Designed miniproteins, single chains, continued (5). Designs and how they scored, part 42

Each design is a single chain, and the fold is of that chain. pLDDT is the mean over its residues in the fold that is shown.

## One batch from the design tools (miniprotein)

Design m17433
Fold by ESMFold2-Fast:
Structure m17433 (fold): chain A 70 residues (1-70)
Amino acid sequence: SAAARARAEGVVRRMASLPPEELRRAAERTLASLPAEYQPRARAAFDAVAAGDLERAVALLTELIVEALS
């Protein structure tokens, strides 16, 4: 949905502004708090942010938000 994408864009923009070490710690905390079934996509989204592929990160996080809210 447009709302889920807007949320994902805000989160990815915030993550992209973090230094690499802070991004790594944020990823560790987020993954530890998520159910196991969501961890692979969340990890892929963090990896995409670290690689500078923000559009991929937004797409992955949008899918995760839609699934988690369903």
Scores: mean pLDDT 82

Design m17434
Fold by ESMFold2-Fast:
Structure m17434 (fold): chain A 63 residues (1-63)
Amino acid sequence: DLEKLGTLRALVVLARKEGVPLARIHAALLDAARNSLSVEELAERLGLSPEDKEILLRIESLR
């Protein structure tokens, strides 16, 4: 789904900005695909700030 891909790309960008290792981001994305995790659950797992999590939810709501 193109819309979900846009939100996931934003998640990766924000997680990298916060210094989350790329390997950890990839592991979380694989787990999300396998277990149907929400974007919010992914942000929690990656330890994103409340501010960046709110940005992700805003991006998702625009779709």
Scores: mean pLDDT 76

Design m17435
Fold by ESMFold2-Fast:
Structure m17435 (fold): chain A 68 residues (1-68)
Amino acid sequence: MAAEEAAVQAVIAANMGLSDDGAYWAKRAAELAGGSRVDEAVTLAKIGADNKNGAYGGRGASLALESG
């Protein structure tokens, strides 16, 4: 699976309030991108999901992809 696909799943999970799923997909996106900022991406995805806020979810996804 491509890092971009994992990032999209993280944003979808954040918009739906699925914290664990959002964290899983953000971590996977960061790992696939070869990034070192996995923990920050996971944290932002969880914050996004807890608030049902796509902006925080999107920020987490962007950070995961930027980490590569």
Scores: mean pLDDT 67

Design m17436
Fold by ESMFold2-Fast:
Structure m17436 (fold): chain A 100 residues (1-100)
Amino acid sequence: MEKVRALLERLDKEFSEEFTELEEELEKQGLPEEEQRKVIIELLEKDPRARPYLVMLKMEEALKESGGDKAPALAILEERKAELSEEEVEALREAIEAAG
């Protein structure tokens, strides 16, 4: 749990403010919420430093879409784990396994 909290606090500090600012700019452009999210995800895909944040967002969305089935979220982590540190992989796995 401590590792999960530390990772989430780090990601929130590093990307939450930038994510919110970008979302506000896209909203000003009149883009629908769904299209705004696609643009943000595409931009995060291009920045290796944003990788753990992007993986977290995709895992959370998969968990929500599956109605709480953890298998799709864990599959995303397995596909992306080579791009993450061992600590980030462990923290994200624990977060999903603790959800529900």
Scores: mean pLDDT 72

Design m17437
Fold by ESMFold2-Fast:
Structure m17437 (fold): chain A 87 residues (1-87)
Amino acid sequence: SHSDESAQVVAALEALRPEFLARAAALEARIDGLSDEQARAEVERIVAEIVARFRERYPDASERQVHLAESFVRLEAENWLRDRLAA
């Protein structure tokens, strides 16, 4: 079911969470030196890298599962960026 598919993607992304947090921490250390446009570009790069890692670890994942993974990672990354840019 679609609910099972979403749950599988979320569980798979939890294995990649440390990689996401390390990249976010590296960006946070230098974010004050970046324009809003540059910060958004760096967030998009992190999203793309984590999605590529998801594809690498789960080569049999459907296109739908990959799109769900990208959506979940982007939501977390955009929430993270919003909190930093609002300061």
Scores: mean pLDDT 83

Design m17438
Fold by ESMFold2-Fast:
Structure m17438 (fold): chain A 87 residues (1-87)
Amino acid sequence: SAKAEAVKEQVISLLDELEYLARLRGLPEEVIEEIQEVREKVKKLSAVDAVNLALDFMEQLKSNPEFDPKMVETLIAELRDMKAELS
């Protein structure tokens, strides 16, 4: 559906922004590679599975002190809103 495709593009866009911010902050290449792996997996999943994978990844990212907790919480809230649109 058009709504599912739009949500999937929003998830990919969110991960692209996260990678951009990680590079600006000079985070280790290992972290950037993890973001890229999640992005590539998202492309191959259904919209629901893509949102759930991104949510799981962001929850893991909360334990990384290199990321601003408020920014991570904002991204999680955006992903939850995307998931609600699919329900």
Scores: mean pLDDT 85

Design m17439
Fold by ESMFold2-Fast:
Formats: structure tokens, sequence, C-alpha cells
Structure m17439 (fold): chain A 73 residues (1-73)
């Protein structure tokens, strides 16, 4: 079991980044990026609800990569 729970600040940052990625994907007009961003947002919410810090970290990285990639389009 993961030793340290997700802090409120970490949860807020993860959700905010996932929302930013989804917004960027929608503005880019790429349906594949929109689908990926929606999955990242769903995964972020689930990880936070389950208190899974490792999954939340992975989702945060995925959201950051997707946001950078989407903004390059």
Amino acid sequence: MIDEPISPEEAEATMQLAHDALEAARKAGNPEYVALAQKVLDDAQKAIEEGNRIDAGVVTLAAAVLLVTTRKE
C-alpha cells in the first residue's frame, strides 16, 4: 500500500492540469487528443478518489505531456 496519501494541493494540481490538457485539446480540434485528455481527466478523478498517489503521479505526467504536445499543434 502507498505510504503517503494524496494531499489536497496535489489533488488540485493534478485535476487542474488534466482540465488544462482537455481545454487545450478541444482548442486544437484534434479528436484523438480530446479523447486522450478526457481519459486522463477520468483517470485523475479515479486516482484521487482511491487515494492512489502513484496513479495520480502517472496521470499528472500524462496530462503534462498531452498539454505540451497539444500546444505544439
Scores: mean pLDDT 73

Design m17440
Fold by ESMFold2-Fast:
Structure m17440 (fold): chain A 96 residues (1-96)
Amino acid sequence: SFIPASEMSREEVLTYISILFHLLRLPAGAEVSVAELAEAVGSSPATVSRALRELEAQGFLERSAADPRRYVLSPEGEALKAVLEPAPEPLPVSGS
């Protein structure tokens, strides 16, 4: 179940990381397509499609019930997101 490092380019690895961070910043239940992620991350649809299929295989993503061409975070993906979202620190109010 391990992807050999020799099968992934440096650019592909960085794209996977960028996709993960993008997905983890989406609101709960948000759906994404390959085209939307490719534009948001600045990568090719082919690389994004491969990354999404791998994330689905690893259990972090599942197909949307409304549209099987779209992906949504799995319960495991949502749990990972909760760990990575610390409580927002309020910005200091500038005195009037």
Scores: mean pLDDT 71

Design m17441
Fold by ESMFold2-Fast:
Structure m17441 (fold): chain A 94 residues (1-94)
Amino acid sequence: MSPYEKALELVEELEKELKEMIEKKASLDEINQYLSKKAKELEELLKDAPEEVREKVEREMQGILSAAQAKDEKRVLEHLKRLKEIIEEGKKKE
């Protein structure tokens, strides 16, 4: 499995877990710790990806964190969608 395929699986897990955390009214600290862990895992999976892809992924992860902390589920889903599109586009160019 390519690093991009593993990254897509991680993003799908992230979407499911974040939806559950928001629904359960998880604390900002729990959301921050979870997203920090997943951001680090994504960075490791995509470490050999082009800098442009890595920078876009980091921006979308920051957007997810900000939206999740604001409990704006719609914005969380918009950032997750863009994150998936960035990773899928990176996979096509590899």
Scores: mean pLDDT 82

Design m17442
Fold by ESMFold2-Fast:
Structure m17442 (fold): chain A 67 residues (1-67)
Amino acid sequence: STEDILKLTKEMFRLMADAEAQIIALRIQKRQSTDPAEQAALEAQIEEVRKEFEQQAAKLKEQLDSL
């Protein structure tokens, strides 16, 4: 239904905004760090945030496609 499509679309936008906010915060921390090991760890955290977003976005897309 149109109502279900709207609900899932809003959830997708919220998920995207949350992921973007986390990545921005981690990028700021990385730029402020002078330790190469810490910079590498922060880059790995950014990669994990991206992977989690992709997995959750895929689930929402499957729900949208089933409507």
Scores: mean pLDDT 87

Design m17443
Fold by ESMFold2-Fast:
Structure m17443 (fold): chain A 65 residues (1-65)
Amino acid sequence: KEEELKKIIEELKEILEKSPLTEEKEKALEVLDGLLNGKLPKNLETEEEKLAHERLIEAIKKSLE
């Protein structure tokens, strides 16, 4: 599960790098990079970071399902 999720995260990261959306793209890339480095919501300091992480993970899981 996690192995396949990380694969999808890496693919999504490449797609986001090609995207013209700057602010949202930067936030998404930061979250994806954190996930690839084993960063979980409980390791985030702010509630805003946790929320962004949750939203992105849900979107990815929906795509996987």
Scores: mean pLDDT 58

Design m17444
Fold by ESMFold2-Fast:
Structure m17444 (fold): chain A 87 residues (1-87)
Amino acid sequence: PLLSAEEREELLARLAELEAELTRRGVLTDAQRHAIQATRLLLRGEDAKKVVEEILKALKELGVEADEETVKLIEKYAEHPVVSDVL
């Protein structure tokens, strides 16, 4: 694995602290929420498709429309064996 179990737990804890701080300050946007969730899913070794879905939701909240070809490339990348084996 790219990260040890201890490093993964530390990053998850720091991510939770960041989300809590942004929420406390009232500045947590929908885009940031989806980006944080994508990172959390990635660190937990969840399905790469779920990570990609949260990234696309974050981009949509920022007003960035991924065209059909870009969406297909991202999905193809997420399904690639090397990416799945690393996550």
Scores: mean pLDDT 70

Design m17445
Fold by ESMFold2-Fast:
Structure m17445 (fold): chain A 87 residues (1-87)
Amino acid sequence: MQATREAVAKLDEEYSEELEELLEKSKTEEEYRKKAEEIGIEMIRRIGKESGNTELGEAMAEAARVYVETGDVEAARKLLEEKLAKL
């Protein structure tokens, strides 16, 4: 429990810093959104790994990527359900 809490807190802090820097550097809202989404996906993956649940983190990151790329919630949900069924 303690190691997981520390990992999540550290990644949350890193993620917040990256988003703040990105907001200052981005010239357009579209640029900010695209890069923030990429950072968010990587963050989900890293949280899973640090929490000792790498497979879950990867599954969630893949589902988030599908949603970001397609805007299709159903496609993202199906991918997540397929991955979770194997865990």
Scores: mean pLDDT 72

Design m17446
Fold by ESMFold2-Fast:
Structure m17446 (fold): chain A 86 residues (1-86)
Amino acid sequence: SEYLKQSETAKRLADRLEELAKKGDTELAATFGVMYSSILLNLEKDKMSEEEIEIVRKIFEAAAKGDVEKAVEYLRKLSEMYEKKA
């Protein structure tokens, strides 16, 4: 299922951001969050629901501010949303 793959991708990224933040690499974690959300918003927006777009925007905003904890929280919500559609 495409949704299952997207769910797992968001979950794996959330895990990676948490690991980087725990090691003090907050800037790198924020960069990955910005890159992921930016790709979705610029290349995949036409394939996303309004609810998915809103969560991805929140990931982008949190990551852009360096708020890795919030970016992880929204990534986990995005993963759960995709899992429900899988």
Scores: mean pLDDT 86

Design m17447
Fold by ESMFold2-Fast:
Structure m17447 (fold): chain A 75 residues (1-75)
Amino acid sequence: TDKEKAEEVARRAREGRERGADVDELAEILQALAEAQGAEVSPAAARAIAERMVARHGAVGAAAALEAAAEALLS
């Protein structure tokens, strides 16, 4: 796990929660989260996942979930 990338993801997700990130920004954060774990997610797959997260949790909830996931990588 790349802890520097995980810290950046946590920061971006927190800012997205506070500023109101759109689906495209959430998809970019999700791709960065996958990269921090050594995984690869295509832009199309990341966008589809972000759309589902927003549909289920709202934009704020989706951003909060990504923040929590990134922080879990730092623990």
Scores: mean pLDDT 82

Design m17448
Fold by ESMFold2-Fast:
Structure m17448 (fold): chain A 140 residues (1-140)
Amino acid sequence: SEEAKQKLLELLDELVEEINKLISDTLKAAGVEEQETPLPLTDSASGKDLLRTLLTSTKLLVENAKKELEEKAPSLSVEELVELAEEKLEEILALLQWGADWVKPHLSPEQQKLLDDFLSRVKELIEETVERMRKLLEES
């Protein structure tokens, strides 16, 4: 059971690292400008600010979920830890999708594509991680 807990926490570490890299890559793609805009255009600035806020919030949510799971791991069974991890990851995905729906109308077509690509990748990573965690529970 301790080996299974360690493997589960390692899967969460990998997930957090992959999501953080994806956030960094997406923000870089959205924020790479050769020159500062001489006039602050509210529409362009607000879209970038909303995208930054959504992605930063996602980073905080996944990092906080990992921290809580690590703190609770010594007190929980493998089954309880998997259940808690799945619940938190599903909540993060739902919140991210909800936040994205609010942000999208304020984004340029290029920013919308970046956000859609980000959402698809995060969903894929979370679903794969949940499946791997469930498999560990069956094998432990």
Scores: mean pLDDT 80

Design m17449
Fold by ESMFold2-Fast:
Structure m17449 (fold): chain A 91 residues (1-91)
Amino acid sequence: MSKELIEAREALARRVEEARRTLSPEEQAELDAFLAGFPEELRVPAGAALLAVLLNREALDLDAAKAQLREQVAAAENSEETKEVLEIIKE
């Protein structure tokens, strides 16, 4: 894995932490609880996406943002499952 990918991951993690601190303590707890339900590899990108939606779209609440992220993750997971099934069939 390249140094660029490691640096990008660390920068993203720092931005997630910075953005998290702009939320109320209640919103921070809700975000942390929601992200704890995700696989570790998805927590940073999911957190960044959720916080970007909340910070850049003043009208969108946490529940709506969580629902949208859940749908996106489910779609991505279903796509990977479909790929695995197709690989088994092609074998």
Scores: mean pLDDT 61

Design m17450
Fold by ESMFold2-Fast:
Structure m17450 (fold): chain A 72 residues (1-72)
Amino acid sequence: MSVEEARRKAEEIVREGEPEIRAAPPEEKRALGARVLVRATNVVLENVSLDEASEIARELAERVQRIVDEAL
């Protein structure tokens, strides 16, 4: 899998998770965000180098945190 493919799949996981995070009760939003982030980062970590994966994982973490914070 290429870096671009791994990023695309991880971003798909975040997109699919966003409606669930937004619809959840406030106390559950952080836990759902964490689950989405774990699933997305695992795709990246399993398929690309650690250096590339680390950068993408940071971007994913920032995006998920923003979704959670905006939905609260």
Scores: mean pLDDT 81

Design m17451
Fold by ESMFold2-Fast:
Structure m17451 (fold): chain A 73 residues (1-73)
Amino acid sequence: MVFDEAELRAFFLQLPGVDEALAERLARALKGQSDLFLLSLTPEDLQAIVPELSPAAAEAIVRALRARLAELR
């Protein structure tokens, strides 16, 4: 599955600790990527997109993302 920007933005907004600005930045950077690619993301990959993210916040988002994507399989 490949997500468009609007779908990714709505998806990220459902994750704990993600506000609209963060969801928009992540969706813009990751649009057009497969669900397999999203499952391969590391906390360091998120910090490369959003340098303001702490390592703990990036880890929490990656864990929530993986759990949510698992529900779609």
Scores: mean pLDDT 76

Design m17452
Fold by ESMFold2-Fast:
Structure m17452 (fold): chain A 100 residues (1-100)
Amino acid sequence: LDELYAEARARVEALAAEHGLSPRARSELLGVLDRTYQELRLLEEEGKAKDEALLEKVREGALHLLRSVADAHGIPADAREGLEAVLRELFDRYRELARA
């Protein structure tokens, strides 16, 4: 998880720089990622990392928050698609690692 989080964080920062996002927008997007990381860590600690229903709820919540930040800051569609792809890839790779 820690390596997946580090990769996702780096990609969010790169997308923010590429698309000229404000420091506030970048900070709020990283906040969505931090919250997602903490929720996934709690699932691991509770032995629920393989609970697909709980994973889907965390994923849906993360995407909802990301879209809210994108809407609030007028983030361009291309940047928004890239940011959503980072979150989706994080969850897909997390599922792969959790299931072996």
Scores: mean pLDDT 82

Design m17453
Fold by ESMFold2-Fast:
Structure m17453 (fold): chain A 56 residues (1-56)
Amino acid sequence: SSMLKQEQLQKGKQSLIDVIERLRPLTPAERQALENSTIQQLIGRVLRLIGDQLDA
Protein backbone atom coordinates (compact mmCIF):
# COMPACT_ATOMS: atom_id res chain seq x y z
CA SER A 1 0.00 0.00 0.00
CA SER A 2 1.36 3.39 -1.05
CA MET A 3 0.40 5.19 2.17
CA LEU A 4 2.12 2.59 4.37
CA LYS A 5 5.20 2.84 2.13
CA GLN A 6 5.32 6.62 2.58
CA GLU A 7 4.87 6.30 6.36
CA GLN A 8 7.63 3.67 6.57
CA LEU A 9 9.95 5.82 4.42
CA GLN A 10 9.33 8.86 6.64
CA LYS A 11 9.87 6.83 9.83
CA GLY A 12 13.02 5.32 8.33
CA LYS A 13 14.39 8.77 7.45
CA GLN A 14 13.60 10.11 10.93
CA SER A 15 15.23 7.09 12.62
CA LEU A 16 18.39 7.51 10.51
CA ILE A 17 18.55 11.25 11.26
CA ASP A 18 18.10 10.51 14.98
CA VAL A 19 20.98 7.98 14.83
CA ILE A 20 23.18 10.57 13.07
CA GLU A 21 22.33 13.18 15.74
CA ARG A 22 23.17 10.70 18.54
CA LEU A 23 26.56 9.99 16.91
CA ARG A 24 27.31 13.68 16.28
CA PRO A 25 25.25 16.72 17.43
CA LEU A 26 23.61 18.54 14.53
CA THR A 27 22.79 22.20 14.01
CA PRO A 28 19.22 22.98 12.83
CA ALA A 29 20.65 23.75 9.36
CA GLU A 30 22.46 20.38 9.22
CA ARG A 31 19.32 18.55 10.36
CA GLN A 32 17.29 20.35 7.66
CA ALA A 33 19.81 19.25 5.00
CA LEU A 34 19.43 15.62 6.17
CA GLU A 35 15.60 15.95 6.00
CA ASN A 36 16.07 16.67 2.26
CA SER A 37 18.33 13.62 1.77
CA THR A 38 17.30 10.22 0.36
CA ILE A 39 17.20 7.14 2.61
CA GLN A 40 20.19 5.73 0.67
CA GLN A 41 22.19 8.92 1.40
CA LEU A 42 21.19 8.81 5.09
CA ILE A 43 22.25 5.13 5.40
CA GLY A 44 25.63 6.03 3.87
CA ARG A 45 25.96 8.93 6.31
CA VAL A 46 25.16 6.68 9.31
CA LEU A 47 27.70 4.05 8.25
CA ARG A 48 30.39 6.70 7.73
CA LEU A 49 29.73 8.34 11.12
CA ILE A 50 29.77 4.95 12.91
CA GLY A 51 33.15 4.30 11.25
CA ASP A 52 34.40 7.72 12.38
CA GLN A 53 33.27 7.04 15.98
CA LEU A 54 34.96 3.61 16.06
CA ASP A 55 38.20 5.09 14.65
CA ALA A 56 38.19 8.00 17.13
Scores: mean pLDDT 76

Design m17454
Fold by ESMFold2-Fast:
Structure m17454 (fold): chain A 92 residues (1-92)
Amino acid sequence: KEEEKKKKEIEEKLEKIDEEMLKSIDKNGDGVVSAAELKAYYEESLGVTPEDSQIQNLIKFADKNGDGVWSLEEFKAYLRASPEEIRAAVAA
């Protein structure tokens, strides 16, 4: 079925994106994204230094358990958020 093919293509693309993004940010290989790693990612990839408050607000946006880092599931929630939602979170 065409629907099954589309679902597999979407799943493969999402897995590749999630893995690439996680590997780019998770410099120490602990399987979570810290505020320091996220800040470093923005500095390296975008050439901008975000303010600590912006990074903290962004972490809190996806940090469902309140531990100050992103698990794989929380990181996936961030990746699936719209640019508008992310912008609103960092502005808070």
Scores: mean pLDDT 68

Design m17455
Fold by ESMFold2-Fast:
Structure m17455 (fold): chain A 90 residues (1-90)
Amino acid sequence: DREERIRRAVRELAEKYGVDESTEESAIEFYLDLVRGYKKLKERMKKAGLSEEEIEEIEERLKRELEELRRAVERGELSPAERELVRLIE
């Protein structure tokens, strides 16, 4: 299960870096939303009352986070779990 693999990878990352439970949960939600498809994420943001401009700002933030993760892969800074998470998102 792709979603369970993502949850596992994020939990391993949270444990490795000593991340708090709130940040871990936020990260799981973030990566699951990416996997579930950008269209569903946009639809939920619109239902929450966000404008197209606000949605675009969130999109750019998500793109930056993903790019930062890809750069960590290129530098060899990632564990096996982190590398699997990148593959599951892509």
Scores: mean pLDDT 67

Design m17456
Fold by ESMFold2-Fast:
Structure m17456 (fold): chain A 55 residues (1-55)
Amino acid sequence: GLTAIEATTEAQKIASKFTPDQAHDLSICGLECLEKSGGDYQCAIDCLKKEAKLV
């Protein structure tokens, strides 16, 4: 399984395929989500999908 740090890094890598604004929003959303959930990156993935769909 991925640690919170690894999940954050992966989210940023995925976000690099998007615009800088999307990457920024995804990074913030993912970080806050992982911090609140205590390492469950599923919440961060849901954020990723939501932000990617909006822009």
Scores: mean pLDDT 66

Design m17457
Fold by ESMFold2-Fast:
Structure m17457 (fold): chain A 93 residues (1-93)
Amino acid sequence: SRLEKALEVTEEALEEAKKASKSKELQEALEKVKEAVKDESEEVRGLVEAAANAIVAKDYELALKWLDEAIKKASPELQEALKKLKEAIEKEK
């Protein structure tokens, strides 16, 4: 289905961000986001994908912007994972 394909793209983007990250804290935060994103809307998954792509590009300011938008629309479980990811990114700056 279209939703299954969209989830696969989001999960792949998060795995690429994890591989591009040298920090164990950032890698662990990305893994938690990957676990929590499975039941989210297409809009929220797209925002998480944009943030993950920004992390791969080392554009942490852009990543934080997309994470803030995702947090506003995400479930409570994903919000907690995204907040931890923001904290890990802020330590990388």
Scores: mean pLDDT 83

Design m17458
Fold by ESMFold2-Fast:
Structure m17458 (fold): chain A 74 residues (1-74)
Amino acid sequence: SPRQRALEDHGLARILELVTEAERTLPEADVSALFGELQDVYQRALADPSTTPAQLDAALQAVYDRHLARYRKS
């Protein structure tokens, strides 16, 4: 479906962007943990037919922000 394709393409592009940015800022172990959580959020979003690309983007950004905050507290 067009909605499913838009969600898949948007989510994959956003994950790639966030992981690329994280690689410049976070240690390898923290990047790996971030990638795992981003994949989990992405898969849950795909399972919910009501999820929009904007909602998925917000959810992925929230994961990134939490990992960045944890790293800065450590």
Scores: mean pLDDT 84

Design m17459
Fold by ESMFold2-Fast:
Structure m17459 (fold): chain A 93 residues (1-93)
Amino acid sequence: MTEEQKKKVESQIKAYEALAKGASSGDETSQRIAELARKGKEALENEDWAAYARVTIEILELVLGRELSEEEREAVLRVLAKYLGVPVEELYR
């Protein structure tokens, strides 16, 4: 992993930590988002990109109140792969 990739991963860990803290005092949906954000942080710390991607998609689906289409899911995976600098195949294995 490059120094720039490490900084991006660290930034995402901090973002998920902030999301978990901010969402934990809300309603049932917010509490579920907080739980998923904690799991996403753990996945990022373990470099488990597939788990991170699954958690991120679940958070998006909760925020939208619907499941993502296959096309939307694929687009999200490509955006996450580009941001982290990892092959997209690592996100859905």
Scores: mean pLDDT 82

Design m17460
Fold by ESMFold2-Fast:
Structure m17460 (fold): chain A 100 residues (1-100)
Amino acid sequence: SSSLKKKIEELKKKAEELKKKVLENPEDKELQLAFLDTLLKLVELGEVELAVELVKELAEELREKNPEVAKEILERFAKALEELGYKEHAKELLEFKKTL
């Protein structure tokens, strides 16, 4: 439990750092994938709701200047969640994508 909480906190910090890097370089595909990989590790640890919230936060911050990048990130993560069996969370992200 304590070890798991530390892993979740470190992954959350890494996701926040990668979010800032994506916002500085929105078209950098390597940074986008690093961010999504970090979220998938959170999902593996049972933190699917946290991962969904973090990707929605990034997409919202990209809304005005890079809406197409935001849509691509949401689509990629939704597909990964659907493949992992999180169909309702994937649907939530695809509905959010329609608002961009």
Scores: mean pLDDT 89

Design m17461
Fold by ESMFold2-Fast:
Structure m17461 (fold): chain A 76 residues (1-76)
Amino acid sequence: SMSHSVEEAAKLAEEALKKGDDFKAAQYAGDAAISGAREGRPELGAEVAEKVAKELKDERAKKMALGAANFARSTL
C-alpha cells in the first residue's frame, strides 16, 4: 500500500515472490517506486522495482514492475 516505506515495500515484494504471487510482487514494486519518489529516494525505489522485475516469471507482471522502475528513474 501507499503507506509503506521503500524498505517495507521491498520486503513485501520478496514475500510475494516466495509465494509465487507475481502480480502482488509487481504491485509492491510499484509501491516501492512511489514511496521512493515521495521520500526523495527515487533511485532506491527504481532499484527495488528493477530487482523485483528480474525475479518475476509472468511477462505482464514483469512489464508492470519495469514500468514502475522507469517511472522512478524519470523523476531523477
Scores: mean pLDDT 82

Design m17462
Fold by ESMFold2-Fast:
Structure m17462 (fold): chain A 71 residues (1-71)
Amino acid sequence: KKELEEAIKIIAAAHVMTQGAKEEDLEKIIKASLENPEDTLKLAKELEEVLKNDPEFQKALEEVEKWLKEK
């Protein structure tokens, strides 16, 4: 459960840093991630390896984490 939640956060953060924070887009990401958890975990690992040192990605992760905790 926590591993998938962290994966969703990583994918959502990558979306936020490139296209901005839209609640509708984040909800679609969550829905798709829950429907395809295996693909979600793989994508999140790839994104984390590429983006781990990007300050915009770290900022987006913080914003997404706050949004997810409010659900």
Scores: mean pLDDT 77

Design m17463
Fold by ESMFold2-Fast:
Structure m17463 (fold): chain A 76 residues (1-76)
Amino acid sequence: SLEEFRERLAEAERRNAAYGPLVVATNIVNLAMLEIKKTSDEKLREEIRAVTEERLRELGRYDTLEYFQKRLELEG
């Protein structure tokens, strides 16, 4: 669910905080791609995408946002 994804996103950020913002952002993308690939619910896929893109923008990681969008095009 979207709620479960938000909880896992928060845990991933907490777990990776000590390694710096690029590592945090990269792990956010990896988690989002994993969850998107696991679901057949198109609405949930779009919600995960939207939450992930919003969070990367909040972190100021536009380089990682571009990387995420390229991965969605190639793998999604």
Scores: mean pLDDT 86

Design m17464
Fold by ESMFold2-Fast:
Structure m17464 (fold): chain A 59 residues (1-59)
Amino acid sequence: MTPEERVEELIRAMEEAGVPQAEIDAYRTALRDLLARGEEEQVIAFVDYLKAELERRKA
């Protein structure tokens, strides 16, 4: 998965979890900025963390 695809997956997971749209937009903006700066490590770590948290909430 590319960093861009990971961001897409995160957005989808957040929508499913009922995260407020304003918050989703803020995360999208932050992740896009990190991608533009080439901060792939930060993007991957952040996405992985939030995705794991959302999955835990489902259980």
Scores: mean pLDDT 76

Design m17465
Fold by ESMFold2-Fast:
Structure m17465 (fold): chain A 99 residues (1-99)
Amino acid sequence: LSKEMEAEIALSLALMAFSIAKLSGVLSEEDLEKIEKLLLEASKALDAGDYEKALELAKKAAEELKEAAKKIKDKKDSEELIKLAETIEKNIEEVLEEL
């Protein structure tokens, strides 16, 4: 795959992870808003052809998702969202290394 396609896939996976977290209903509105703003800026950077900036912003969103997940009272929900955020972060880091 091209590096551009890998970046688009990585951002799409981050957006999917956020959608799952939002649908779960376990995150605060403040944490959801913070993550959403980062992902919207990442999408804007991708549309502008700034793949590195898009991935750096998506990585920050994954880090914020992980921190938000740590606050979840239900241990299983917390662990599952932390694992999801870490998976997304690792994928983004791998794509960034190839850019």
Scores: mean pLDDT 85

Design m17466
Fold by ESMFold2-Fast:
Structure m17466 (fold): chain A 79 residues (1-79)
Amino acid sequence: MSEYQRLKDDAMNYAKLAEKGDMKAVTQLLATLSEIAEKFGADAAKEVGDDVLASLKDSTSPAAKQARAGIQAFKDNLA
């Protein structure tokens, strides 16, 4: 498995935990996106962030809402 694919899989797993209400997963998700940006560039991180936002679009948990807001802010800062 490539390192990029592993980080993408980690981000998607943290998104699932945030959907279930795990606030710690929100922090881990944002850290994983930052690592993707550092290692693979802003466009790669934005792509993974968009995939996570799509997976969380219908979730109403507080952790999922915070994850969506955090990912949007992260993407905006990558400009």
Scores: mean pLDDT 84

Design m17467
Fold by ESMFold2-Fast:
Structure m17467 (fold): chain A 58 residues (1-58)
Amino acid sequence: MPPELAERVRAELRRLGYSDRQIEGVLAAIASPSPVVRRAVIHDVPLSEELREEIRAL
């Protein structure tokens, strides 16, 4: 995952009130080689559509 994308995900989740532990769990799931795990994160985590599209494009 590009560092800039990781920073944007961290910033968005912090604004939503996620803990650092929860944020690192989400980032680990996005970095997973499994498309199923990445799709689950996009579905369950209330990220902006712009960030969701960039994660899908990985």
Scores: mean pLDDT 79

